# Designed miniproteins, single chains, continued (4), part 50

Each design is a single chain, and the fold is of that chain. pLDDT is the mean over its residues in the fold that is shown.

## One batch from the design tools (miniprotein)

Design m13716
Fold by ESMFold2-Fast:
Order: C-alpha cells, then structure tokens, then sequence
Structure m13716 (fold): chain A 96 residues (1-96)
C-alpha cells in the first residue's frame, strides 16, 4: 500500500473514534458528522490502493446515514465495534 493510502486510512480510524465518543454522549448529529468524515477518508484510501478501505467506507457511510435517521444506539454501537475490530486486526498483523 502507498504511504498516502495508509495516512488516509489512519485519519478514517481517528474520525470513527470521534464518532463513537459522540455516540457515547448521545450526540447523534456530531456522530453522523464524524462518520461522514471517516467515510470520505476511507474512500480516499481505497482510491489510493487500500482494498480494505472500501468495506470501511461503506460501513462508515451506513453509520452516518443511520445516525441521521435516529437509529438505536445499540445498532450504531455494534456496527462501530465491528469496524474497530477489523482495524485492530490489521494493525496487529502489520506490526508482527
């Protein structure tokens, strides 16, 4: 992967984390904003050659759409956790 793809992927992960924090606080508007930002970063990472970023971008867009629609916190939290587990798995494999 290019260094640029990795940088955008990292920014996407950081935006997901901010979205999760907003969700924990019950701020769905702020969560939706960060999930949209995350999706844009993952889309850019995918364009730059990270194939996993495509799945992450789709997940982040879905989280943003559901947050805007007022989806239950449990639904949003489970999707967020699934995406974060994918990221942790990749980071562990890359550092091994």
Amino acid sequence: MTKEAKEYFKKGVEALEKGRQALDNGDLETAAKYYEESAKYFEKAYELGDPVAKIMAEGARRLAEQAKAGAPKSTLASLDVAMRLLVVGEEVEREL
Scores: mean pLDDT 75

Design m13717
Fold by ESMFold2-Fast:
Structure m13717 (fold): chain A 71 residues (1-71)
Amino acid sequence: MEKMVEELKKIEETLESLDLEKQKELLLEGAKLVAKGNLELVKKNGVLDVKEVEEKIKKELKEVEEMLKKL
């Protein structure tokens, strides 16, 4: 845990050296990749209602996009 926190701080310092617009782009891209992976896992397992999960993912992505616009 401690070591992971140190790595995160190092990444934060690197990101701070970038333009805010670039940081926003990276965050949004990351969120989209996570959403895609989660949807594929749900489809593979067939346990959950894919449509319901897809709607939740879309909502979360919209929330992230709105948050980034506020920054």
Scores: mean pLDDT 67

Design m13718
Fold by ESMFold2-Fast:
Structure m13718 (fold): chain A 66 residues (1-66)
Amino acid sequence: MKIDDEEIARALADMALGLARSMLRQGVDPEEVRAFGERVAEKLREISPEAAEHLRQGLDRLVAEA
């Protein structure tokens, strides 16, 4: 089975979004969740800019809702 960097980066982005959503549901400050997600997105950008943007867009939606 071939797992490329793009597939891994996408899975990591989805996991980070799931964690961010869970943190917001538990009442963690939206700005702290945004900071966490931004750190993950910056690391992810080195592997896949597309996965990083997917994560950033998802975070913006989650934080705006919270």
Scores: mean pLDDT 79

Design m13719
Fold by ESMFold2-Fast:
Structure m13719 (fold): chain A 93 residues (1-93)
Amino acid sequence: SAMEAQLAYLKRFLETMGEKLSDEQLKEFLELLGRAAELIQKNGPDEELLKVVREIEKISPKFGKQLLTLYKQTGIDSVKTSILLLYRRIQRA
C-alpha cells in the first residue's frame, strides 16, 4: 500500500540518522509530519508548528532536536523547509 511504502522510506531515512523506530512510532511520526506540512501550507502559527516539532522529538529525539537546533540557529523558515523537503520525499515513495 502507499502507506507501507511511505513507512518503509521513513524507516530507512531515520536509520541513516541512527534512529530505530517501531512501526507504531513510524505511523505516529508520519501523522505528525503531515500535520506539520499542513500547518506550513496554511501559514499557521509558528507556535503550533513548534508544538508539533516537540511531539516529533518525543518519538525521534535525534530528528526533533536537529529541527529545534536549526530553529535556534537560523529561525523558523529553515525548519519549514526541512519539514517540507522530507514530506515531499516520503510522498514520492
Scores: mean pLDDT 87

Design m13720
Fold by ESMFold2-Fast:
Structure m13720 (fold): chain A 93 residues (1-93)
Amino acid sequence: SKEELIKEAESKLSPEDLKVARVTANNIASQPNEAARLFYAYLLLKAFKLKPNISDKEVNLFLVTVYHFLKLVENPELYEKIFDEAFEFYKSK
């Protein structure tokens, strides 16, 4: 079900938006240590949840970005709560 939601989100994004998602994911994953990566990922989640008038494209872009980020980190389990909050935010739209 989560994988199906990711595929749906990806299908609604342009190739250029998908590049933005991958670049953003790589930037977060390349932070110097795990505490910095966790903090950056959490700030991204909070920024999107608090954004007034967030567009459908931005919601899809955010979900895909979080998904790609989780594929790049050594311990994705440490980010599971952020991932779950991202899916709940996506489903609320």
Scores: mean pLDDT 79

Design m13721
Fold by ESMFold2-Fast:
Structure m13721 (fold): chain A 103 residues (1-103)
Amino acid sequence: SEAISEALEAMNEAIKLKKLAEQSDHPRKEEIIKYAKKVQRAAFSAYIAALNKDYETALQYAREMLENAKKMLELSKDDPDIQKEAQEVIREAERFIKVLEKL
């Protein structure tokens, strides 16, 4: 299904973002990692909800993923690599939300 495919893409981007944050030498590294973990947990919860066809819960977690990714973007203004991956997570979360809103 489209919802499950979008959830998987969102989860994969969240995992990449967390790994990149952990490898960063950024002064706010610990705070960035904190939000990366929140993004990953929200993405995983959204994916599980989508598998169970609980689209209302999936939508709530997709929105949580989006908000935490936006916070990472603000924190990482001086790290182009983290900023780029945070933007990818935002894009995937927005796509996932659009798919869920049609269900």
Scores: mean pLDDT 83

Design m13722
Fold by ESMFold2-Fast:
Structure m13722 (fold): chain A 93 residues (1-93)
Amino acid sequence: MEEEKKRAESALANARAALGEAQTYYDKVKKIAEENPKAKLSAKLAGRAYDAAQTYLDEAEKNKDNPKAVESYAGAAQQAVETAKRYLEIAEK
């Protein structure tokens, strides 16, 4: 249905935004880790969160005809953003 397609498109846009946010946090942690060896583990874990967000976006795009699945993957991508942000906060300490 048209409304279901719009829901899927909105959730897919949210998943893409989440990937961009996870990338931004990961890049910041990587930069800190270049000068601070204590941040290397945080950079590795932020990178895993970024990889997870990318996987969730890919799955959302494969399931674009199922709005509930796309919304679920977008939510998982947002959790990956929070994980990457947490490791940035750890790296800044």
Scores: mean pLDDT 87

Design m13723
Fold by ESMFold2-Fast:
Structure m13723 (fold): chain A 92 residues (1-92)
Amino acid sequence: MEKENELRRKVDEYRQRLHELSKEADEAIKNGDLEKLEEVYRRLQELIDEITKLANEAEKLGFQDIVFDAGALLVHAATLLVTTRREIEKLK
């Protein structure tokens, strides 16, 4: 079982998903697309939950570098979540 490699691959997948969500948020802000911003907000909440679960698993297994990388992704995802919520509130 290559659990460490599996978790590292998931961190890379989550980093890519966050990058795509950031692009979708930027496009939705530019277009005033409230429905798309609400979709991005929900997907960010789901991503944050998934990264948190991965970080907890990595911590239990002693993979400190993966915990650190996941923590960095959580900070970026939380920042984008706050920005997205603010833009939703403006488009009421």
Scores: mean pLDDT 88

Design m13724
Fold by ESMFold2-Fast:
Order: structure tokens, then C-alpha cells, then sequence
Structure m13724 (fold): chain A 62 residues (1-62)
């Protein structure tokens, strides 16, 4: 269903955010500067992706 797809897309987004946080934490352990920079770059991209997924989910459930 459309609602099930929207829920799946939101869950995938959450999983991607958690996976990205784990990767950034691992980089930060070896290089705090590289980890912080990667966190900023990926954080911005993920925020844009989340906004898109949330907008699509809202439209699908309207």
C-alpha cells in the first residue's frame, strides 16, 4: 500500500542516519578532524534527503 511504502521509506531514512552516525563515529576515533568534517557534509545531505522523504510520505498519506 502507499502508506506501507511511506513507512518503509521513513524507516530506511532512519536506518541510513544511524548507519551514517556509526561511520562518522568510527572515522572520528581515528581522525577527529576528518570525522567532524564528514559529519557536517553527510549531515547536511541526510537532512535534505529526510525532508524529501517526509514530504513524499505526507503527500502519500493525504
Amino acid sequence: SVAAQAAADLQAMEDMEKGTADIVARIEKDSPEAGAQMGRILGTQLADDRAYVEAKAAAALA
Scores: mean pLDDT 85

Design m13725
Fold by ESMFold2-Fast:
Structure m13725 (fold): chain A 96 residues (1-96)
Amino acid sequence: DVIKEQLKRLLANSESPEEAAEHWREILKALIDQIESISELSEETREKLEELIEKGYEALKNKDIEKAVEVIKEFLELLYKEGVISEESYKASIEA
């Protein structure tokens, strides 16, 4: 489970769970900005993605790796449903 291992490493390499949560927020916000530069996101989709970022922030702050994995899978599923990522890319991300 690549997502779970990466999240565990993020927590282990951060000074605090709060720092890990801040890194999560910064990375995913940067990703949304990159996506918007190359594809159109509806306002509703952007708001849902931002809500998922904050949900993951709270999960990491509480060291809830299982919830953080769930959140990133929901984030990727939303990108797939909106046509931002291919089915192949989505499956590779959630099945790894």
Scores: mean pLDDT 77

Design m13726
Fold by ESMFold2-Fast:
Structure m13726 (fold): chain A 66 residues (1-66)
Amino acid sequence: DELVERIRRTYPEKAEEALRFVEDIVAGRFATFEEVQREAERLGFSLVDLVTAAMQLRRRREEEAR
């Protein structure tokens, strides 16, 4: 999957952590966007990359539900 491969390519040593963070965004685990920003900063992730990945994952899951 292009999304998973992109995350693994961008964060080779933290790929599973990045994917879990993306899943947490999609699942609504963060109450505010500010919490997402704080966690991304603490973990050393690109907020733009992870939010984009979360949007793409949500779209694909919606398509699979059809």
Scores: mean pLDDT 75

Design m13727
Fold by ESMFold2-Fast:
Structure m13727 (fold): chain A 94 residues (1-94)
Amino acid sequence: MRYRDQGDYDTAIQRYQDRIRRNPNDYRSYADLGDTYRDMGDYDRSRDYVRQSLTLDPNNYDAVDVMADVYRDQGKTGIADSMRIRARQLRQQQ
């Protein structure tokens, strides 16, 4: 679920960070944290968290979708489209 104001973002970040501290292999919380930072416009942190998510599970489609959203938000539409096609292919192979 995406957050829209600063209070929601702070709460989301704290909850996902707490989950990661309890389970460092929680790749979904890394992807969700990445999406939260993307919504805030912090694309560097977003990419770092998405990369950590993909390191834990390379077939994590949610993390690929967040990375595609980051590139789209930065105007790199060709890279974003390629990543979305790849995420779709990975989903079909499982």
Scores: mean pLDDT 79

Design m13728
Fold by ESMFold2-Fast:
Structure m13728 (fold): chain A 61 residues (1-61)
Amino acid sequence: SLASIRAYVETLVALVEQEEGPEMGAEVRELAERADPRTEEELNALAKEIGERVRARLAAR
């Protein structure tokens, strides 16, 4: 459901913010808001993009 998709997105954003800090959390939040996933397939694509962004930022540290 859309409610489940939104809850999952909020959980992902919160986890990134807690683990990697507010700057990374804000970047991931912007990414999620721009993507606005409405289906499971769109959610999976967003989760992959978030993972790639976080890994790229960590590699640059």
Scores: mean pLDDT 81

Design m13729
Fold by ESMFold2-Fast:
Structure m13729 (fold): chain A 107 residues (1-107)
Amino acid sequence: MIAEKLLNAKTSEEMAEVVEEEAKWRKEFFRELKLDAELQKKFLELELALMKIAKGDTSEIEKKEKLKEELFKNNPENKEKIEEYIKHIEDLIKARLELEEKGVSFT
């Protein structure tokens, strides 16, 4: 939903609204999971690895899988929510990259 809103944003104001919605969703997600600072850091490292993979850095795939496994081991009761977070971030990354490419024309 949020990724689709970003892709459909036509103005800087609409983009700002989607970014604010994402920030609120992320804060609520971390609040519900009651994540400590170490686990929050692992989620940020996972997001960075996902960004690099989306940009073509396949060397980050092993790091992504290790971080994902560590998050599951530390939060087995929240596995489905962690998978939802990963999918949400991957969808947002793809949407952002697609918007960046919309300025490029092949001649």
Scores: mean pLDDT 72

Design m13730
Fold by ESMFold2-Fast:
Structure m13730 (fold): chain A 67 residues (1-67)
Amino acid sequence: SRDLILQAVGRILRAVGDMVQELLKVRRESKGDEKVIKEKEEELLKKLEERVAAIRAELDAQVAAAA
């Protein structure tokens, strides 16, 4: 349904917001090691991708259950 899709969009937008806050934290907590910062940024991007995939899978399951 449209409501389930809009809820999923809201959850994705929240996940992006959480990611931005964590990236800003990583930059503030910089120890001057640019390689470590880059590796942490790549890890956070991967975690966001996995979280978005999980939200999409949950939406697919909810749509199937509603049919």
Scores: mean pLDDT 79

Design m13731
Fold by ESMFold2-Fast:
Structure m13731 (fold): chain A 81 residues (1-81)
Amino acid sequence: NVEELLRAIEELEKLRQEAEERAKQGIRISDEEAEKLHERHTELVSKIVDGFRSLDNSPLAPDTTGDEFLERAREAAEKAK
């Protein structure tokens, strides 16, 4: 489902943007909050990777992360519309 993929990509983008903003401001979150954010990030990445892996020609590797991962995922999802 392309709509679900786009939604997961959008949520992952938001999480990364918020994390980058906190890092720039030197804001430290609690270990508990960091663990929850890491778990959420991992869930979203897994959903995106699994969504593309269900297709024969997935362009994404499971170790691909960061802005490049999000950019590629967004391009591939939009192309699949």
Scores: mean pLDDT 70

Design m13732
Fold by ESMFold2-Fast:
Structure m13732 (fold): chain A 71 residues (1-71)
Amino acid sequence: DLSEEEKKKYEEELAKLTAVLEELRARYGGADLTAELEEEALRIIKEKAGVYTVSTTSEDGRGESEVKEVE
C-alpha cells in the first residue's frame, strides 16, 4: 500500500516521463520509431529521473496504476 501523497508523486513523475516520450515520438515521426528507439528513450529518461517500473502483483483489480499504453 502506498500513501496518498506517494501515489500523487508517482503520478506526477509518470506524467513527466510520458510527456518526454511523446515529444520524442513526435520529433521522429512516430510511425518510423521501432521498439529499439523507444527502449533507448526510456533508458535516457531513467538515467535522468532515476525512476523505474515497480514490480507489483497488482492486476488492475484495485484500480491503482495504469501501465497500459497505446498499442
Scores: mean pLDDT 56

Design m13733
Fold by ESMFold2-Fast:
Structure m13733 (fold): chain A 74 residues (1-74)
Amino acid sequence: MVPVIPAEQQEEAIAQLDGLTAAIIERLNRELPPEEAARKNAQIEALTARLKEAIRAGDAAAMEAAARELEAVA
């Protein structure tokens, strides 16, 4: 039985994820050369979009997979 996350909590989680992703991207843009930062930013944005879709779908396995890939890139 998969716990159902209320839509309001899903939107809050997505908003928090957007804030964290923006902070990570800003940090990478400061620390990395522009070309490397651009590559990592693209990867982070793609993985963040995948994680948001998994959150909305309630797919725990997809959430874990996307979160692990995001952690490995960030």
Scores: mean pLDDT 76

Design m13734
Fold by ESMFold2-Fast:
Structure m13734 (fold): chain A 75 residues (1-75)
Amino acid sequence: TNTIVIGNLSPETTEEDIKNAIKRLLPEVEPLEIKFLDETSALVTFANSSQAAASIIALNGQELKGKTLEVSFAK
């Protein structure tokens, strides 16, 4: 799948915060779509499954706005 779920986001997290976090860790990867599911979780869609997998490895356990991110493949 090309879509990941990012959980445990700060409620103050913006789409730009997520884009900047991905660009910092994976400068060659650009998300195609970011959709918030609720105040603390978002779906992020990539061009292919390899970019999605790399994003899980890079982002899972990273801190953003004082929160430790929980990242997995979306179902």
Scores: mean pLDDT 84

Design m13735
Fold by ESMFold2-Fast:
Structure m13735 (fold): chain A 57 residues (1-57)
Amino acid sequence: RLLVRVKPGVTVRLPDGRVYRAGDVIDAAEVGRALGLSPEAAARLFEANGAGEVIRE
């Protein structure tokens, strides 16, 4: 399973109104569904923007 942990000092708000705060662990599939992306693309988007750390399980 692919997860993303939100970095300290970061708050993530999705277009559907969901809010995740620093230290939250999000399923990349959930984020991908909200953004219209694959789980891998959603995880890379967070990593590329410095907003999250990718965790593979």
Scores: mean pLDDT 78

Design m13736
Fold by ESMFold2-Fast:
Structure m13736 (fold): chain A 89 residues (1-89)
Amino acid sequence: SEEIEELLKKAEELAKSDDVAALREAAELLVKALKLLLKEENKEEIKEKIGKCREILDIIRSKPTDDLELLELLGICELLIAVLKYLAK
């Protein structure tokens, strides 16, 4: 999906920021992309996009934070990735 690719591209750029508001927006875009992937039927595309989401999520997680909203969004991303990996078997 072109929509998923654009969400991931924007999330990756925002994930490079040191601004917590930008990191929250990046995590929100990852949640949106992961929710769209739940509707995807192509297992190969799901696996590829999960890999990209993981890379972006790891960039955000490499930056120590005590922001509860960001930590909650990161937790939601981890849960959605786990569900998608199960469904893409």
Scores: mean pLDDT 87

Design m13737
Fold by ESMFold2-Fast:
Structure m13737 (fold): chain A 72 residues (1-72)
Amino acid sequence: SLEEFKKGALEAVKRLADIYAEESGTEEARKVAEDQVKKLEEMLENATDREQILLATVKATRDLLDGVDAAK
């Protein structure tokens, strides 16, 4: 279902965010990771199809990587 796809996407990004924040060793990187997960949650609430879910997930993942790297 679309709802299960949203949940799976969110859980995957949350796991990546936790791992990346832990490896960064800074509070700034952890905060960026938390903020990107929240942004993905908001984008997923408004997504009405699988393409929108995938695009939101890709954007959140990219912003997570860029933001955490900048915070290191």
Scores: mean pLDDT 81

Design m13738
Fold by ESMFold2-Fast:
Structure m13738 (fold): chain A 85 residues (1-85)
Amino acid sequence: MVLPDDVPKDLQLAALIQSRFPSGRASLDEIIDFIRELNPSSRDIPDSSIRASLDGMVEAGLLERDADGYYRLSPEGQALIDQNS
C-alpha cells in the first residue's frame, strides 16, 4: 500500500504495519522482517535505523509500544491513516 506524497514517511510506515499485521501489533523483529520482505535491498539498512524510526513514531503518538516491545497503532495513528487512505 502507498499513501499520497503529502503524508509523512512515518505515517506511511504505520499504514504498512497495519496492512501487514491484522492484529495491529508487531514486534521489532517482525517489522524489520516485513520491511526487508518489501524491499530486499533494505537488508543493508541497520536495525538501529528501523528502531529509531519506530521510536520516533511512538514519540509522535502514531504508535504505542508495550512492555514486551511490541508496537501497535495508537487511536490517533489509526485515525490519521483512515483519513489519508
Scores: mean pLDDT 70

Design m13739
Fold by ESMFold2-Fast:
Structure m13739 (fold): chain A 76 residues (1-76)
Amino acid sequence: MEFQIEKDIAISLALMTKSVSQLAIQRGKNVELSQELVRLSDETIRRLEKAKSIEEVRKIMKEFLERVKELLKQEK
C-alpha cells in the first residue's frame, strides 16, 4: 500500500533520469555519459520492480543517486 506508492515514486524518478538522458543522446550532448545513465536507470528500475520492502526501495535509490552523482562529477 504505502510501500507500493514509494516504490512507484522511485521507479518514476529513475524513468525521468532515463528520459532526460535519452533526450541528451538525441541532441548529441554528452552521449557516452548519457548512455551510461540510461543503462544505470534501466538496472535500477529492474531492481526496484523486484524490491519487496520499503527499506530495499530506499537502499536501491540511495545507491542510484550516489552513482548518478559520481558519473556527473567525471563530466566536470
Scores: mean pLDDT 83

Design m13740
Fold by ESMFold2-Fast:
Structure m13740 (fold): chain A 116 residues (1-116)
Amino acid sequence: ALTPAEQAVVATVRALMERFRASGMEIDVDETVATVVALLRGEPRTPPNTTAAAAIVQALAEHGLLDRAAERVRRARELLLEGHSTAEVAERLGLTSLNEYALVRFLRGEVLRERS
């Protein structure tokens, strides 16, 4: 089950996506919400687009779930680009939560896609 803080993140993401849809943007609100729920549960899931990814990061930051994670996300991406494995990145950054592992797996997928 999601914590109250994680539920607040989901509500913030939904509100942001609904606002973008109301402004005439082609946004799949339900897919974006499903993505953030999966990430909060530690399940790897790729955001459907850059707007969705930005909204998820913003919502996490607004609810205090990204202050340490934001710096670690940047560092994890650097280590993955240097060729380190997901396990090596987790060890070097002291990752202990399933959410942090899911985020590193997501970032690895993005790095591999950029190299293809």
Scores: mean pLDDT 66

Design m13741
Fold by ESMFold2-Fast:
Structure m13741 (fold): chain A 87 residues (1-87)
Amino acid sequence: SEAERQALVTDLENSLKKARELIQKARDLLAQGASPEEVETYAALAIIVASVARLSLDKLSPEDAERFQKEIDEILDEATRVAEEAR
């Protein structure tokens, strides 16, 4: 249904927003001199959220799938980078 598609898009937008907030938390911790383990924990949580979001892409329109795939790839790259910067 259209309501189900709209709900899925909203859920994905909220999930990716949460992933970006987790990356920002990891960056803030890194800037504060927190332990690598603490920084890596928040980066890993962002990777998990983005990876779970990726599982729903097959249920979207091609246009929405492309948009979210790009955002997911950016999140995965950013989370990986901040985790590596903590080492």
Scores: mean pLDDT 88

Design m13742
Fold by ESMFold2-Fast:
Structure m13742 (fold): chain A 68 residues (1-68)
Amino acid sequence: SAALRLAGLRVLELLRDKLSDETLREVQRILREMIATGDVDAAVARLRALLRDKLSPATLEEVLEILR
């Protein structure tokens, strides 16, 4: 889906300067799987689990809102 690819790019743009390169690679893997499967709910759950201790609650909800 073009919409899911665009949403994934927006998430990466938002997170680019907020996370380590290692965590960004994990985010990219989750987003790639979301684009391949169309499973947005699985991507949201995985991003929440990965990022809950790495981002402020406000920034995490902003990321998840892009995917809704």
Scores: mean pLDDT 86

Design m13743
Fold by ESMFold2-Fast:
Structure m13743 (fold): chain A 105 residues (1-105)
Amino acid sequence: SLEKVFAEMKADGERLAEPLYKKAEEAYKKGDYRLAASLGSVALLMAGFADNKEIKAKLYVMAAEMDYEQGKYENAIYYAQKALELDPNNEKAKELLEKAKKKLE
């Protein structure tokens, strides 16, 4: 049944979201932005299944940082805004949003 599939997806999300986020963060810290983005995308999907808003916000902040560092300022704005939708008091997301907007002036 569809309900059983959704329950299994939620369980997988609960088990995998944080470990995948941590591996994405490790790749980002090593400067491997391609691996970080790939792992981060899977982590975001898993966090979505689990409705893990904390991990989703952290992943959006990481995406905003990576895009800002690469000069992708419109993308950095988009992801920083997504992080703030989940965590309105996220200071790093606010900082990234302001810095990226200033680059487009």
Scores: mean pLDDT 90

Design m13744
Fold by ESMFold2-Fast:
Structure m13744 (fold): chain A 100 residues (1-100)
Amino acid sequence: MQLSPEELIELAVQTERLSLERDTGQPVEVEVLEVREVEVPGFPHVRAYVVVLRVTNLATGEERLLVLGVLLSERPLSFEEMKALMEFMRAEVERVRREL
């Protein structure tokens, strides 16, 4: 199945929402505030997105911002390539988080 970037981002957002609900035991609403495309040096077949989310705890009404990294590859990645991409995305997510 080939997902569009929009479908991949939606899937990643819903996966994060379910993970947060599992970990907290509380209902969570997630809203996409911003999507930034990021160029990945050395990986021309990879598209990377940093997604800024508003997370609302529906039990308490508490809101917070969350930054999520999303990767789309046009080919299968090796374990070493995946490790490098995960490290790159971790750094980009932290950079965006510091700007909030």
Scores: mean pLDDT 81

Design m13745
Fold by ESMFold2-Fast:
Structure m13745 (fold): chain A 86 residues (1-86)
Amino acid sequence: SFNQQMDELQAWAKEHSANEEEIKEIDKYVEKELKNTDNAVIQRQISAFHKQYREKLTFEEFKEVIDLIKQKKNVIEALQTLYAKK
């Protein structure tokens, strides 16, 4: 399920914390992406991911996941793709 995959990602993300500058860049990037996205499902998934993981992932990792969400249009598939890279 989505919740199970999020819990597993959260455990992984504890080992990879963003610094303060990366958090600021993540916030700016998410704001831009939300303004440029017309798909309400993708907007909701991006917002949920940002709220939960903005302090847990580096800017590059965060940007990669958002790009996967946009390409897949499904956060579960995006998380599975991220897991496959580990």
Scores: mean pLDDT 69

Design m13746
Fold by ESMFold2-Fast:
Structure m13746 (fold): chain A 90 residues (1-90)
Amino acid sequence: SMEEKKILEEFKKELDEIAEKAKKKFDEAKTPEEIGEVADEWNLEVEKVFEKLRKEVNNDPKIIEEAQKYIDELSEEMGEHIEKLLEKLS
């Protein structure tokens, strides 16, 4: 439905905002330990937003699959960013 599409779009927007905030915190991190703390914060915020989505769409598997794919894409980009930062700290 249009309402379900809007919920998914709002979910993606919120994830993008969380990702941008996390990237800034990663760039400010000075140690591998601080990078780990930011990664934990990122994962917790993503889980919170995903749980909210699951409730709003009554566990609709199609919408959840699309949401998970978006999370996976952002997580891959974030992982590449973290690897580059860790190389600089080595």
Scores: mean pLDDT 85

Design m13747
Fold by ESMFold2-Fast:
Structure m13747 (fold): chain A 80 residues (1-80)
Amino acid sequence: MKKIKAEIKIKPFELKPGEVRDVDVEVTLTKEENGKTITEKMSIGIPAVESDTVENIVEKVKEMLQKKYEGYEVEAKLVP
């Protein structure tokens, strides 16, 4: 099974009650392809409400990456 490592960095955000906003998330993907280590960075917006936890946001990102990279096992972790 091929693996992709995903380091998830969530930028500081503030949400008001009743507000839905995109939280800025930087994802660093590392995978091995043809014996080479390939690193990709992407910035994505994750819709969030005041009641969403950091863990909820990380799970949303992991689900999106797992769906996008079929045939790979996504190992996602939160980084400071």
Scores: mean pLDDT 76

Design m13748
Fold by ESMFold2-Fast:
Structure m13748 (fold): chain A 80 residues (1-80)
Amino acid sequence: MELTEEQRKVLKLLEEIAKSTDPEKVFNLLKEIARIVLPHLTEEEREAFRKFIDNVIKQYNLTEEQRKELEAFIEELEKK
């Protein structure tokens, strides 16, 4: 199995999420992952990524306000 440079960056951010106990830190790490990953995803992969984000939000009890901010952030990234 071979990791691209993008996949290596995402893996490091995922490790930080796994080690984090702070929902705000997790929220910021998700935004950074979205910045790296979204420009390179197909339509189907974007759906899988949104499901991943939703699962992390639920797991770490992020607020509805943070969830909406993430959704808006992703939508802006999809335009560029």
Scores: mean pLDDT 76

Design m13749
Fold by ESMFold2-Fast:
Structure m13749 (fold): chain A 91 residues (1-91)
Amino acid sequence: SNQDDIDALEAAVKRLDEAVKNKSSVDEIIRLLRELARRFRALNTPTGRLVAQSYERTIEWLKDSSQDEALLTMGVQAGMLRMLAWTLKHE
């Protein structure tokens, strides 16, 4: 169901966040991003497709990245999402 898809997506997001915090390998981060991209596409929404495409572009960049570069990039992306959420909340 759509709710099951959303629950699975939230679980996948938490796994990616933990992998970044634990300084996991680039291959592990790519694996988790591929799962997220598939799950966002499975929602079959315009927003889900755009988010999946963004993750797919990030994966292609990460294939040529060092672990430090990958962790920094994922940290910056998470920071930007938190900053956007904060801005929307305080307007």
Scores: mean pLDDT 73

